Designed miniproteins, single chains. Designs and how they scored, part 63

Each design is a single chain, and the fold is of that chain. pLDDT is the mean over its residues in the fold that is shown.

## One batch from the design tools (miniprotein)

Design m2317
Fold by ESMFold2-Fast:
Structure m2317 (fold): chain A 89 residues (1-89)
Amino acid sequence: MKTFDDEAKGIAEAFRAYAEVMEAVAARSDPEAAALAREAARLLREAARAAEAGDLKRAEELARRAEPLLRRLHELAPEAVAAALAEAR
């Protein structure tokens, strides 16, 4: 049984779900916040692919690169972020 592979797939799905939330933020934000949200979504999708490949260190590195963009996005568009997170099931 590959429990580690199952965890990696779960992490990849979480990153993909977060990327979709960021795309929803982009759709309802001004151009500056939308650009940050799209870049964060791109990094989170790359992190998901790395996690699916079993490279959790690369996935973590890519997620860390997204972190300052997510923080800036919360500063620029806190209501858009809150709305997108509330819509996330």
Scores: mean pLDDT 79

Design m2318
Fold by ESMFold2-Fast:
Structure m2318 (fold): chain A 55 residues (1-55)
Amino acid sequence: SLEERLRELAEEALRHSRLAEEAAAAGDEEAFKEHLFESVKATLEVMKLSIELRE
């Protein structure tokens, strides 16, 4: 369902956000950027699905 997919993507976004924080603390700029971009992608998909769920 859209609700299940939304939950999965939200969890993915949170997971990558945490990994980005850890990478930043460790001074790993490349890992930080990679995880930040993945978090942003998942967040955008959550926004799209949230709009669909309202309809």
Scores: mean pLDDT 83

Design m2319
Fold by ESMFold2-Fast:
Structure m2319 (fold): chain A 92 residues (1-92)
Amino acid sequence: MDEGAELLLKGKEAYDKKDYEKAYEYFTKAIELSKNGDKNFLGQAYYLLGKAAYELEDYEKAIEAYEKALELFPNSEEIKENLEKAKKKLEE
C-alpha cells in the first residue's frame, strides 16, 4: 500500500471519529511523505488538514492549510468558502 495514501485514509477515519488531533497528525505525515507528490493528493491532504485544524479551533493553521489547498485547486468554491469561514473566526 502507498504509505502516503494509507496515512490519508487513517486521517479521514480519525476525522470521522471526531479525533481531530490524530486526523491532523495523519494528514501532516501524509503531506510530508508526499511533499513533491501528485497535485490532486496534496490538494486533498491540505484541504483535510485545514478542516482538522478548524475543528481544533486553530484557525491560523486552518487558513494556512486552506491557502495551500487553494493554490492547488484555485477554482474550488468549497475550499474558498471554508477559508473565508476560518478567516471570519479570527475576526470574532
Scores: mean pLDDT 86

Design m2320
Fold by ESMFold2-Fast:
Structure m2320 (fold): chain A 65 residues (1-65)
Amino acid sequence: SLRLELAEGLIRIAGSVYGEVERVEIRDGTLHVWVKEESEETEKFVELARKIAENEGVELEIELV
């Protein structure tokens, strides 16, 4: 899905700014994001990632490593 690929790209770019993202993958039509630790930066990233996923109409799962 083009929307999944776009959301993945946008989330990868956002993650590079905050530095807290371990991995981003598309699995079974869902966008999966792994974050390294709990911090204010991670919270801001998570809010932005959820906004991106909602705007693109894609399912998002976020996990702490």
Scores: mean pLDDT 80

Design m2321
Fold by ESMFold2-Fast:
Structure m2321 (fold): chain A 69 residues (1-69)
Amino acid sequence: MSIREIALELVSMIHELRAQGYSDEEIAKRLVEFLQKQGLSPAEVEEIVRIMEEYLELSPIIRDAMLSV
């Protein structure tokens, strides 16, 4: 799975979870669990966050949680 494909999957996941009424803290937890399964480096996670921010504004809670992986 490419970095771009992972970023777009996470954007889709955020939209779906928000539509289901999940909080930013609950969304952040699920995104972190997904990223941990991918075995990504910190630099790859930073690239994913940058790509995601082209499509949506990330809350500080979600952004900071992802960058802590």
Scores: mean pLDDT 84

Design m2322
Fold by ESMFold2-Fast:
Structure m2322 (fold): chain A 62 residues (1-62)
Amino acid sequence: SAEEKAAEELKRVKERLADGLGYQLKQLEDQRKIVEASDIPAAVKAELLARLDRAIETIKKG
């Protein structure tokens, strides 16, 4: 099916990007610490942390 072929292609893309994704994970974790320590409006901070947490989980799980 089209869905199965898309899944196969996604797997290949993930494998090729694995090295770069490992580096991106570290960068995202560092950025998260910076945002958490920053004195920005609470609503903006919450949104940025939520986005970073989603990105981190996607890399770890995907």
Scores: mean pLDDT 80

Design m2323
Fold by ESMFold2-Fast:
Structure m2323 (fold): chain A 92 residues (1-92)
Amino acid sequence: GAELQAAINELKDALSKNGYTVSVSVDGTTATVTITAPNINKAIALTLSLIGLELEGLNISVSLDGLTITVTVSAKNEDELIANLKKLKAGL
């Protein structure tokens, strides 16, 4: 819906402002956030921050391959997905 697209756009804008390239795909109640870092130092720094959010209980999984960070955001419904995307943005 419009609220989900707004949450996605806000996350994309926040990452772009920090020099990352980001795409988001949604399949049901799962969002896959693909982030390309401009360099390895930024890739490692963001990956560690995201792992910190996972350890704090955010329902995400994080992987790093070269400069590409893949974040899988899981939820039970669209409202929870929107909330989790907003928490992800807040933790950046």
Scores: mean pLDDT 90

Design m2324
Fold by ESMFold2-Fast:
Structure m2324 (fold): chain A 68 residues (1-68)
Amino acid sequence: SLEEEARRIVEGGLAALRAHPDNEVIRRALLKELQSLGLSEEEAREVLEALENGDIERAVELLLKGMR
């Protein structure tokens, strides 16, 4: 489902950020991935901020809203 796909993307993004703290290359790669799913740059940044806060549920909700 779209929700399962969004959760998988969110969990992968969180894992990447935790493995590479303060890595600008990883942050930019995640923003580009989110934008490729139909999100604007601003929407992608909101998802990234939720991931940085460890808020998986918030990140999934924002990603699903942006994927339309």
Scores: mean pLDDT 84

Design m2325
Fold by ESMFold2-Fast:
Structure m2325 (fold): chain A 66 residues (1-66)
Amino acid sequence: METPVLAQAVSDFTAQSPEELSLKKGERVLVTREVDDQWWEVVSLATGRRGLVPKEYLELLGPPTP
C-alpha cells in the first residue's frame, strides 16, 4: 500500500516482540501494510517508529490530510 491510512489506537497495546509497536489509547498511526488478516504494519505519527500492531487495537479514520 503506497497511500497509508490514518488510524487511532482504541486501547493501550504493549509490544510482545521487537517487530511490534507499543501504542497508547488515542495514539494516531499510519497503516502502511496489511501483513495478514490479524496484523498491520503502522508508523507512529508521534515518533516515526514502524512496527506491527493487531488490527483489533486500531480504528481506521481515513486518508491522511495533506
Scores: mean pLDDT 77

Design m2326
Fold by ESMFold2-Fast:
Structure m2326 (fold): chain A 78 residues (1-78)
Amino acid sequence: SIMEKIRRIEEEVRRLEEEYKKGKISPEEALERLDELSEEARELLEQAQTKEERQKVIEVESRITVQRMKLYVEIRSS
C-alpha cells in the first residue's frame, strides 16, 4: 500500500539521521541519500488517491527538506 511505502521512507530517513549522527556516513553521502528519498516521495505523491495520503507524503517531503537544509549548513559552514 502507499501508506506502507510512506512509512518505509520515514524509517529510512530516521535510520539515515542515526547513521550520520554516529559518524558512519559523510554529510555528502547523507545529502545524496536524502535526495533519493525525496524523489521516491515525489513519485508517491503522484500515486496518492486520498487527501490523507497526499498530506502524509507532503509531511515526509517537508521533513526531508528540513534535514537537507541542516546538512547544507553543516557542509558549507565547515
Scores: mean pLDDT 83

Design m2327
Fold by ESMFold2-Fast:
Structure m2327 (fold): chain A 94 residues (1-94)
Amino acid sequence: SEVDKRIEELQKYGEELKKKAIADVEKRTAGMSPEARKLAIETAEALIDAFTNLLIKYAKENPDVSLEELKKQLEEMAKNAVDFALTVAEIEER
């Protein structure tokens, strides 16, 4: 079904965004302690996985919502996850 195809594509996009977010966090925390860097990476990964799962549940219940809208929302959530992960790393460096 079109819903099943949207779920598959959204899951793939979430994995792509997660890889990009991890790379971004690693680059932006390069000067920090190993503990802060690990915490930031784990935080970004956990948040993006959680957001992807929430949007998949939403997509299953709302078949009229386009894949493009879902991807745009997930991309914004992933950016916010990176920003939060960096904040967590800065707190850990205290």
Scores: mean pLDDT 88

Design m2328
Fold by ESMFold2-Fast:
Structure m2328 (fold): chain A 69 residues (1-69)
Amino acid sequence: MSREELEREIDRALLIMQVHLSLPREKAREVIDLIEKGASPEEIRKKMLEAGVSDEDAEKIVELYERIR
């Protein structure tokens, strides 16, 4: 893998981990499904806020998601 591909995979792993730390397993899976489908950052933010994630944690997750797009 190129260095850029490896960095994107690391960012993806960090994103998935942060989602699982912020949400119960069932709700985390819903957010991860949206990420895998390539949903917009706005859809992901909305889903996290609806699930009870703080604005600060939702913003961090969206920033990580934008890095892997």
Scores: mean pLDDT 80

Design m2329
Fold by ESMFold2-Fast:
Structure m2329 (fold): chain A 84 residues (1-84)
Amino acid sequence: SKLELRRQAGRLLREGRRAFEAGDLETAARLFEEAARLAEEAEDWLLLAGALRELARVYRAMGREEEARRAEERAEEARRRAAE
């Protein structure tokens, strides 16, 4: 169900933040990518925007600036979609 997808995405966001704080950038990126995928499947555009914003932050920390920019663009699109 969409509720289960949203709950799983939320859990992955918490795990991703812990990985980021620990300096495990590769794990953080994978967790935020999974969270974004589940949020998109659930059509939870605010959750998707949040996951993509976190992913952009990880890419930036990794020096992957083009990927960070693309994730920010996707996050803004998701935020606009959530706002109607």
Scores: mean pLDDT 90

Design m2330
Fold by ESMFold2-Fast:
Structure m2330 (fold): chain A 75 residues (1-75)
Amino acid sequence: IEKGLEALEKGEIEKAEKLFEEAIKENPNYAEAYLELGKLYHSRGDYEKAKEYYEKAVELDPNNEEAKKALELLS
């Protein structure tokens, strides 16, 4: 996830997406990686995919206020 966040900071959106996808493949319960993918799709206007990723992030970490708030915005 750290490498994906660094890529986002540098504006390397495609690289960030691949790194977050890789994080999920390595750990399918990594709520933070789902949240970051949701935010990435949200920023691109893909609200359908953003909602799916936010839902998964909330499912894996119900106490993540950022993920819950993001999901509410797309409901």
Scores: mean pLDDT 79

Design m2331
Fold by ESMFold2-Fast:
Structure m2331 (fold): chain A 67 residues (1-67)
Amino acid sequence: MERLLEVEIKLAMVQISLSVLKLEKADEEKIKEIEELIEEAERAIKEGNLEEAEKKVEEAERLIKKL
């Protein structure tokens, strides 16, 4: 349970960061890639695949830091 909540919190933080990047008019291609990773993470959570969800969230975080 705690692990799922931790992943969901990280996903929410990534979504907030993405919203800020869109407002800042950041790179559209990078934004699209981050959105795709968020969608994949949400799907993994729905399927109960927390390992995959964590991986996708971490990838999105790395891309956000690179912007």
Scores: mean pLDDT 79

Design m2332
Fold by ESMFold2-Fast:
Formats: sequence, C-alpha cells, structure tokens
Structure m2332 (fold): chain A 55 residues (1-55)
Amino acid sequence: AKAQAERQKAVLEAGIAEIDEAKSRHGSVPADEMEAARARLREQVEELEAKIAEL
C-alpha cells in the first residue's frame, strides 16, 4: 500500500517537472493553462503525502 502510494506520487511529481521544463524551454505555451495543470498535480501530490504519512 505505502509503496504504491509512493509510486503514484513519483509519477505526479514527474508530471509537474515536465510542465516546468516545457514552460522553461518553449516560452510560448499558455502559462495560465500550465499553471492550472501544475496546481492540480501538486494538490494530488499533497493528498498522497498525507496518505503516506498515515501508513
């Protein structure tokens, strides 16, 4: 259970890193949409961190 939650968290963190990298490299990507997606992924990471802390 804990290992599965840790794995899901790593996948979400990789997604956030990809968004940050895309914003840095492309410059022309809509920043507001990227920020919305990033915020959503961050929220999911925080939820998984809370669950991991309880395991």
Scores: mean pLDDT 75

Design m2333
Fold by ESMFold2-Fast:
Structure m2333 (fold): chain A 63 residues (1-63)
Amino acid sequence: SDAEKAAAEAKRAAAEGDAAGAGTAGYQSILFGGREYGRKAVEAAARGDAEGAAEYAQLGSKA
């Protein structure tokens, strides 16, 4: 799904230390489903927590 692809992009961005990219992918997860986890992904990215953002985006893609 598009949400799963967004979560995969968030994971890649987090592995590269790109918190902003992880947050953007988390926002896409909100739009495609998994709204609660996608919102938490954006919040984690705002704190500079790229890995947390990617994990929440991935959880959102499964919801």
Scores: mean pLDDT 69

Design m2334
Fold by ESMFold2-Fast:
Structure m2334 (fold): chain A 87 residues (1-87)
Amino acid sequence: NAEKLIAEAEKLPEEERKRKIVEMLNSDDFAMREAVAASPYTTIEAMIQMDVDTMRRLAQSPNPTVRKRAALALLFRGEFELADEVA
């Protein structure tokens, strides 16, 4: 259950929680990815670490919060702008 795993992640120290959220976003279960993407603990920065095809699929989610976050993550991945800074 995605809600249960998110609630368990909430109890972790901040650093471990961030790692667990990224792990869940990369799950093979799309329902898990969608539920985690809707979570207030999932940042746009975490979503940027997903593959582009998954982000495009989340942008079509029936959940408007998930759609908005996925669209922002796609923008940050450079579909319209170069956001990369290499020294």
Scores: mean pLDDT 71

Design m2335
Fold by ESMFold2-Fast:
Structure m2335 (fold): chain A 85 residues (1-85)
Amino acid sequence: SEAEEELEKFEKEMEERIEKGLRHILENDGRIDTPEGQEYVAVLLALGIDLGNYLPPEEVLKKAEEMKKKKEEIEKKLKEEKKAK
């Protein structure tokens, strides 16, 4: 249950970041070169969304990889917890 709660919390946090980032981008004429736009890009990359020919900064790529890694660790924990119940 703790791993399920952790995953749900992570998913809600990612949803909030997507909503806030998209709103910010729309309010700034579609620009993604702002700090908020970069956060949105990192979340999209962590979810496996391809941005085509757009090349994000290395810092954004690293942030996306860390988010993806965290999600995978939580999901692994959840599978092990459900197996034990």
Scores: mean pLDDT 75

Design m2336
Fold by ESMFold2-Fast:
Structure m2336 (fold): chain A 75 residues (1-75)
Amino acid sequence: MVETVRQAAEATVETARRAAEKGVENPERAEELLRSAREALEAAVQMAEGTDPELGEEVRRRGEEILRRAEEALE
């Protein structure tokens, strides 16, 4: 069960990373795609934290790094 939640969280983080990358590639849609990425990352964090607080911390840090890199690329 923990393994299933970890896999689901990883898939959601990957979805968020893809959305952020598309935002960087399409500045006209950056706000929309970054919002989608943030929502996906929040869902992944909540999913992970509900199962294991340590996993939640890992997912949150990874999500923050994804968003930081995307924001830097847009500025």
Scores: mean pLDDT 76

Design m2337
Fold by ESMFold2-Fast:
Structure m2337 (fold): chain A 59 residues (1-59)
Amino acid sequence: SLVDEAAELYRRLLEALRAGREEEAARLDRELKRLWASITDPAEREELLARMEEIRAAM
């Protein structure tokens, strides 16, 4: 699903930021924003935001 893809990109984005991989982080951020724009269902957006919070808390 788009939510699963976006959550995985977000995990990779945070990992790249922690590792100081600025170019990779910028690429992942652009891709994540593109997927976010494609998620039009409010329920899927809430699910993604909850998963992003869980990913942040685990790091």
Scores: mean pLDDT 87

Design m2338
Fold by ESMFold2-Fast:
Structure m2338 (fold): chain A 70 residues (1-70)
Amino acid sequence: MEEIKKDIEEFEELAERSERLAKEDELGAAVAVVAAAVLRTVSEIAKKKGLEELAKKAEEQAERVLRAAE
């Protein structure tokens, strides 16, 4: 459980940084889209391993980053 908390915190930090970059310029928005794709891939891998909470949090952070890039 504590290890999953650290992973979730890292996802939240990545999402926050990507949101800031998306607001700066077009290159930042492109980087944010790539970060969201990575988070979605992590979510799919977590689902295959039965880590439902980690998968859900990774998916939520991916959606957050994509929304900021729009």
Scores: mean pLDDT 76

Design m2339
Fold by ESMFold2-Fast:
Structure m2339 (fold): chain A 73 residues (1-73)
Amino acid sequence: ALAQQAVPALIKGLQHESEDVRAAAAYALGKIAKETGDEAAIEPLEKAVKFDPSEDVRLAAAVALGEIKDKLA
């Protein structure tokens, strides 16, 4: 319940000015989706992997996508 309520805020966090906030948002989305099976973060995380200027944010988003897809497979 609480974790699912955080998903929209964390998706917005992927567009934050701070790369640390974006990386933390990607990591948190992966954990929440792994527990809940929520697919809402998949497309925002795929965009972060392709387009985020920070290598750390791209790596965090890629790890999160892996965890989400492992949960759904």
Scores: mean pLDDT 77

Design m2340
Fold by ESMFold2-Fast:
Structure m2340 (fold): chain A 93 residues (1-93)
Amino acid sequence: MRLDVAKTAVTIGLMTGDKGMIEEAIRLLKTLSPEEQEQVLEFARKAALFYGLSEDEAEELVRAIREGNIEKATELAKKAGERYKKRLAADLA
């Protein structure tokens, strides 16, 4: 289903900073109902916070996705992935 595919694209985009996955997530989001779009955006916000973005950065990511700002969304996704990797390294040390 498009909703699950959109959530998967968000997850991979945030883990990898992959611009193509961010583009696909935004494209799929625009095909969903307003209620489903809000579900994906809330999922993205929570995932961003989990990966180590601040509340302000997570809100900026959600705004970038809503506006279709692929460059800004990708920038924040890369930041999330880097912070997550650093946190995992610290937990293993």
Scores: mean pLDDT 79

Design m2341
Fold by ESMFold2-Fast:
Structure m2341 (fold): chain A 91 residues (1-91)
Amino acid sequence: MMAEVEKYMKLAEEYTEQVKRLSEEAKRLADADIEAAREAFRQAAEKLGKLVEYTQKVSRLGTDEQAEKAWKLVDEAAEYVTEAARAILAA
């Protein structure tokens, strides 16, 4: 159980960074290459879905504190995706 929680927490952290990176890429590309921006956004949204899946596993297997940390990562990643969506819609 503990080793699985650590694995899913690490995956949640890794996917959070990937979502942030792809969201920033989408924002950067929004005015220069809208098709590339949309593709980066699509990838960010897909990885956010995986992040939620890993966070659900942490919530089921881990402590309340671990669950809170994981859901905070989801909130943070979702904010980046929202800003990327705003940039694409404004382009």
Scores: mean pLDDT 87

Design m2342
Fold by ESMFold2-Fast:
Structure m2342 (fold): chain A 62 residues (1-62)
Amino acid sequence: MEKVEEMIAALPEEAQPIARAAVEGRKPSKKEIEELAKALGITPEQARELLEDLVEEAEKAK
């Protein structure tokens, strides 16, 4: 779980709640994916991939 916490901490403060909710099992909405993409300066598709990577790392820690 420490690796997931470090990944979330590396995100802008605006993006951290969205990433944390996703790893806690809440499916992000389209609006949340767009907000994350804007905060990071990436595309919505890249933001979705980032959230999927975070969820996979959280699942490996279980």
Scores: mean pLDDT 77

Design m2343
Fold by ESMFold2-Fast:
Structure m2343 (fold): chain A 80 residues (1-80)
Amino acid sequence: MSRVQPLSPEEARAEADRILKETKEKMKKYVDEGNLSKAASLYTAAAVRLVGLGLESGDFELVQERFDELKKYADEILKK
């Protein structure tokens, strides 16, 4: 198996924040285009990535906070 190095807490936080920001920007773009299916797919992919970061870093509170923020954002933009 290829060796996977565990993420530092700082690396995990930076990556989680990056995922949240990029996903929010892309989801808004697809919602503005009327492509709700792509926006929903991006949300699902980001949620899976955030869970992975929690498993790799052990910082589940950080991941849960970002996940909750993403979920609130998705609910807002997909509802409108």
Scores: mean pLDDT 76

Design m2344
Fold by ESMFold2-Fast:
Structure m2344 (fold): chain A 82 residues (1-82)
Amino acid sequence: MREARLYLAAGASAAARAAAEARRAELLARGWRYLGTEVLPDAAAVRAALAEARAQGWRVELVTGETDPAVTGAAGLAEREV
């Protein structure tokens, strides 16, 4: 079974929040076991959480509608097959 978790920075832009919401809807539509969205204090914390998930064998991805590098990484996805 596929499991997925989203990470979102507390100060994320409207575009980053919209991208995370769209990804959540996609995961639910695909029948994935959605483990929830974890709200972290900032984009650096999101990137650190994704790096840790990747080290634990999760497939990780930055989720963003932003083109500004300063706000890129405000949302992230971790997925695995169990």
Scores: mean pLDDT 75

Design m2345
Fold by ESMFold2-Fast:
Structure m2345 (fold): chain A 58 residues (1-58)
Amino acid sequence: SAEAKEYYNKGLENFKAGKYEEAVRNYRKALELDPNLDPWAGINEGVAALVVAVEKVV
């Protein structure tokens, strides 16, 4: 859906900007709205989640 695609794009923009928590939130929204949107969306979410878990700031 258009809404799912919008959240996916927001996730990519936030990931590119280094805002990994926001990226994960948006990727989850996209997959919730359309679980078949993009098989790589889940992988991107997983990667962002791992980065957030490891890099809690400093």
Scores: mean pLDDT 70

Design m2346
Fold by ESMFold2-Fast:
Structure m2346 (fold): chain A 63 residues (1-63)
Amino acid sequence: SMEKRNEELVEKAREGLEEKIEEEIKRRGLSPEKQKKWREINEEIVESIRRMAEAIDRIIKRR
């Protein structure tokens, strides 16, 4: 189903982003407070990707 494919895409995006975030945090030596804020922002990005995938699925279903 489209819903299952969207879940898989979002999960892969989340895993990739988490890996890149942890690499950048380590590379930049960010403070714990900055690390927390950066992770919070990325959670918002993942949520936005999920909403976009749902919107695309809705548009495709209408055609």
Scores: mean pLDDT 76

Design m2347
Fold by ESMFold2-Fast:
Structure m2347 (fold): chain A 59 residues (1-59)
Amino acid sequence: AEEEERFRKLLLSPDPEVQRAARAYYAVHFEGMTLEEVAKRLGLDSPEEVERLVEKARA
């Protein structure tokens, strides 16, 4: 609940970089999507880029 609220706030951020990282983290950890599925959804070239965004959102 608290973690979900935190990421919901990040998704509403005016910073597109913060929103992108939060969306990747949300899809992987709360939606249960695979890294490959999230990469295709966000238009990323590889699952490794999704891992980088997830790590960034953990800050």
Scores: mean pLDDT 73

Design m2348
Fold by ESMFold2-Fast:
Structure m2348 (fold): chain A 75 residues (1-75)
Amino acid sequence: MVRLTISLDGIALSDIADAIRQAIAALGGTITIDDATNTFTVEIPRDQALQAGRAIIDASGGRARTLSIDAIAPG
């Protein structure tokens, strides 16, 4: 699994929340939303991480930025 932390600038999270949830669910991931900071965290299979990032950027019209990508290291 990979964890993506995404920031939104100049767009209301509520306006894209459904599109983001739909895209992440389709890729087998989960999403946690922090509306206080206009950020959200996505946990996704590592082979889908790039698709998830692209879907988020596309849904936001380019106003979403990936702040960090954390890979879950194999034990």
Scores: mean pLDDT 75

Design m2349
Fold by ESMFold2-Fast:
Structure m2349 (fold): chain A 71 residues (1-71)
Amino acid sequence: MKKLEEAKELWEEAAEAVRQGDYEKAAELTLKAGELAAEALREEGKEEVAEEVLRRAEALAEKLRKLAEEK
């Protein structure tokens, strides 16, 4: 559960970065949160859910990086 709690904290920091317009930081934090959440889910035997969470985090991080480039 600890890794999932850390992922949640990183996700909250990513949301704060978005609110401040720091999309590059938000992208990095989103990816880290996704990686930690995926590891926690794999430890619980939820492999398919872990893959989906990581995939979504990677996709969101890419979109955020693109927003940072445009600004």
Scores: mean pLDDT 81

Design m2350
Fold by ESMFold2-Fast:
Structure m2350 (fold): chain A 92 residues (1-92)
Amino acid sequence: SPLEELKERARELIEELRRRAREHLSPEQYAEVERLLEEIEKRLEAEDFDGAAALLAELRGFLTEHDAPAEIMRLADELGRLVVEMQELVQA
C-alpha cells in the first residue's frame, strides 16, 4: 500500500529526528521534542493526518525558537512533506 510505505518512511524519519535531537539539544528541549514526536506517532497510527500536521507545525515552531541545527530542521521538513502526501492520499 502506498499509505503503508509512507507511514514506514515517517517512522524512519521520526527515529532519525529523535536520535539527532538527543545528540544536539539540551535535555529539556529533547524532552519537549520527544513529547511532540510521540503525539505525532499516535496521530499517524490513528490515520489522523490533519492532527499529525498540526503537531508537526508545533514541533517546527519549537525547533525554530530554539535555533535547532539545520539537519534537524531538514528532517522535520522531510517529515512534513510525507504527512502532506498522506493527507492527499486519504482525500483521493
Scores: mean pLDDT 88

Design m2351
Fold by ESMFold2-Fast:
Structure m2351 (fold): chain A 58 residues (1-58)
Amino acid sequence: MKKKAEEHIKKGEEAEKKGDLESAIRHYKEAATAAVKAGDEELMKEAEEKVRRLATQQ
């Protein structure tokens, strides 16, 4: 079930739009964990990429 990971990605995107980088990183980390549990390597890599990009901006 990939829906949980996708929901976390959407929440991260909403947090980015509000300028809340800490919340965005948290949501993307949750998305990566959910993607691992679902066996979705592509979604896991997407979430990890988003965390990496935001972490370098703080």
Scores: mean pLDDT 79

Design m2352
Fold by ESMFold2-Fast:
Structure m2352 (fold): chain A 73 residues (1-73)
Amino acid sequence: SAEEEVERILEELRRLIEEARRRGDEEVALEIEILLGLLLIQVGVAKVTGAPLSELIPLGRQYVEEARRLLEE
C-alpha cells in the first residue's frame, strides 16, 4: 500500500540519520533530519486534507536519494 511505502521511506531516512551519526558526521545527520521533517510535515498535511499518500512517494524517494548523496561526501 501507499502508506506502507511511505513508512518504508521514513524508516530508510531514519536509518541514514543513524548511519551519519555512527560516522560522527553531525552536519550530514542534521541535513537528513531536515529532509525527514519536511516529509513528515507533508504526510501530516496529506492525512488532514485527505490527499493520497501515493503522491508523496516520488518526493520521499527524492529525499532518500539526496540523503544517500550527502553520505557519499
Scores: mean pLDDT 88

Design m2353
Fold by ESMFold2-Fast:
Structure m2353 (fold): chain A 62 residues (1-62)
Amino acid sequence: MPQEDVDALIHVAENSADPEARRAAAIALGKTGTEEAKKVLQWLAENDPDPEVREAAKEALS
């Protein structure tokens, strides 16, 4: 997968004000399987204010 696509998903996951958009980005990042995506997913699983986004990040790491 192009790095540009992964970078765009990371940007949405970390910066979007919409928790639904962050959740969708977390699911998409999980499907990429990159090390950068895994680090972002670990951060979201522990630090995102929305519990649904945290759960999506945990599932994406499975």
Scores: mean pLDDT 80

Design m2354
Fold by ESMFold2-Fast:
Structure m2354 (fold): chain A 95 residues (1-95)
Amino acid sequence: MAEELTKKAEEALRAGDYEKAIELAEKAIELDPNNAEAYAVLAEAYLELGDYEKAIEYAKKAIELDPNNKRAWGVLAKALAELGKYEEANEALEK
């Protein structure tokens, strides 16, 4: 169930339906609070919507759960760069 919701959130994200991606990712997290990929999808959706603070928050949570989640590191780097935090963004890209 949670994995299926995460996959549907990824599909919505790829389709550019960021609000649907957020809704589905939040439902996946409700069912499995340790689902790193659901947090990574949530972070990317907020990044695409221009909410850089939330993108950073959820990307960090995804990394805390799975330090090898490449989507989360990519979102963290992009959100930090958008806020002008280039030094921190470069550190995130090294992971």
Scores: mean pLDDT 85

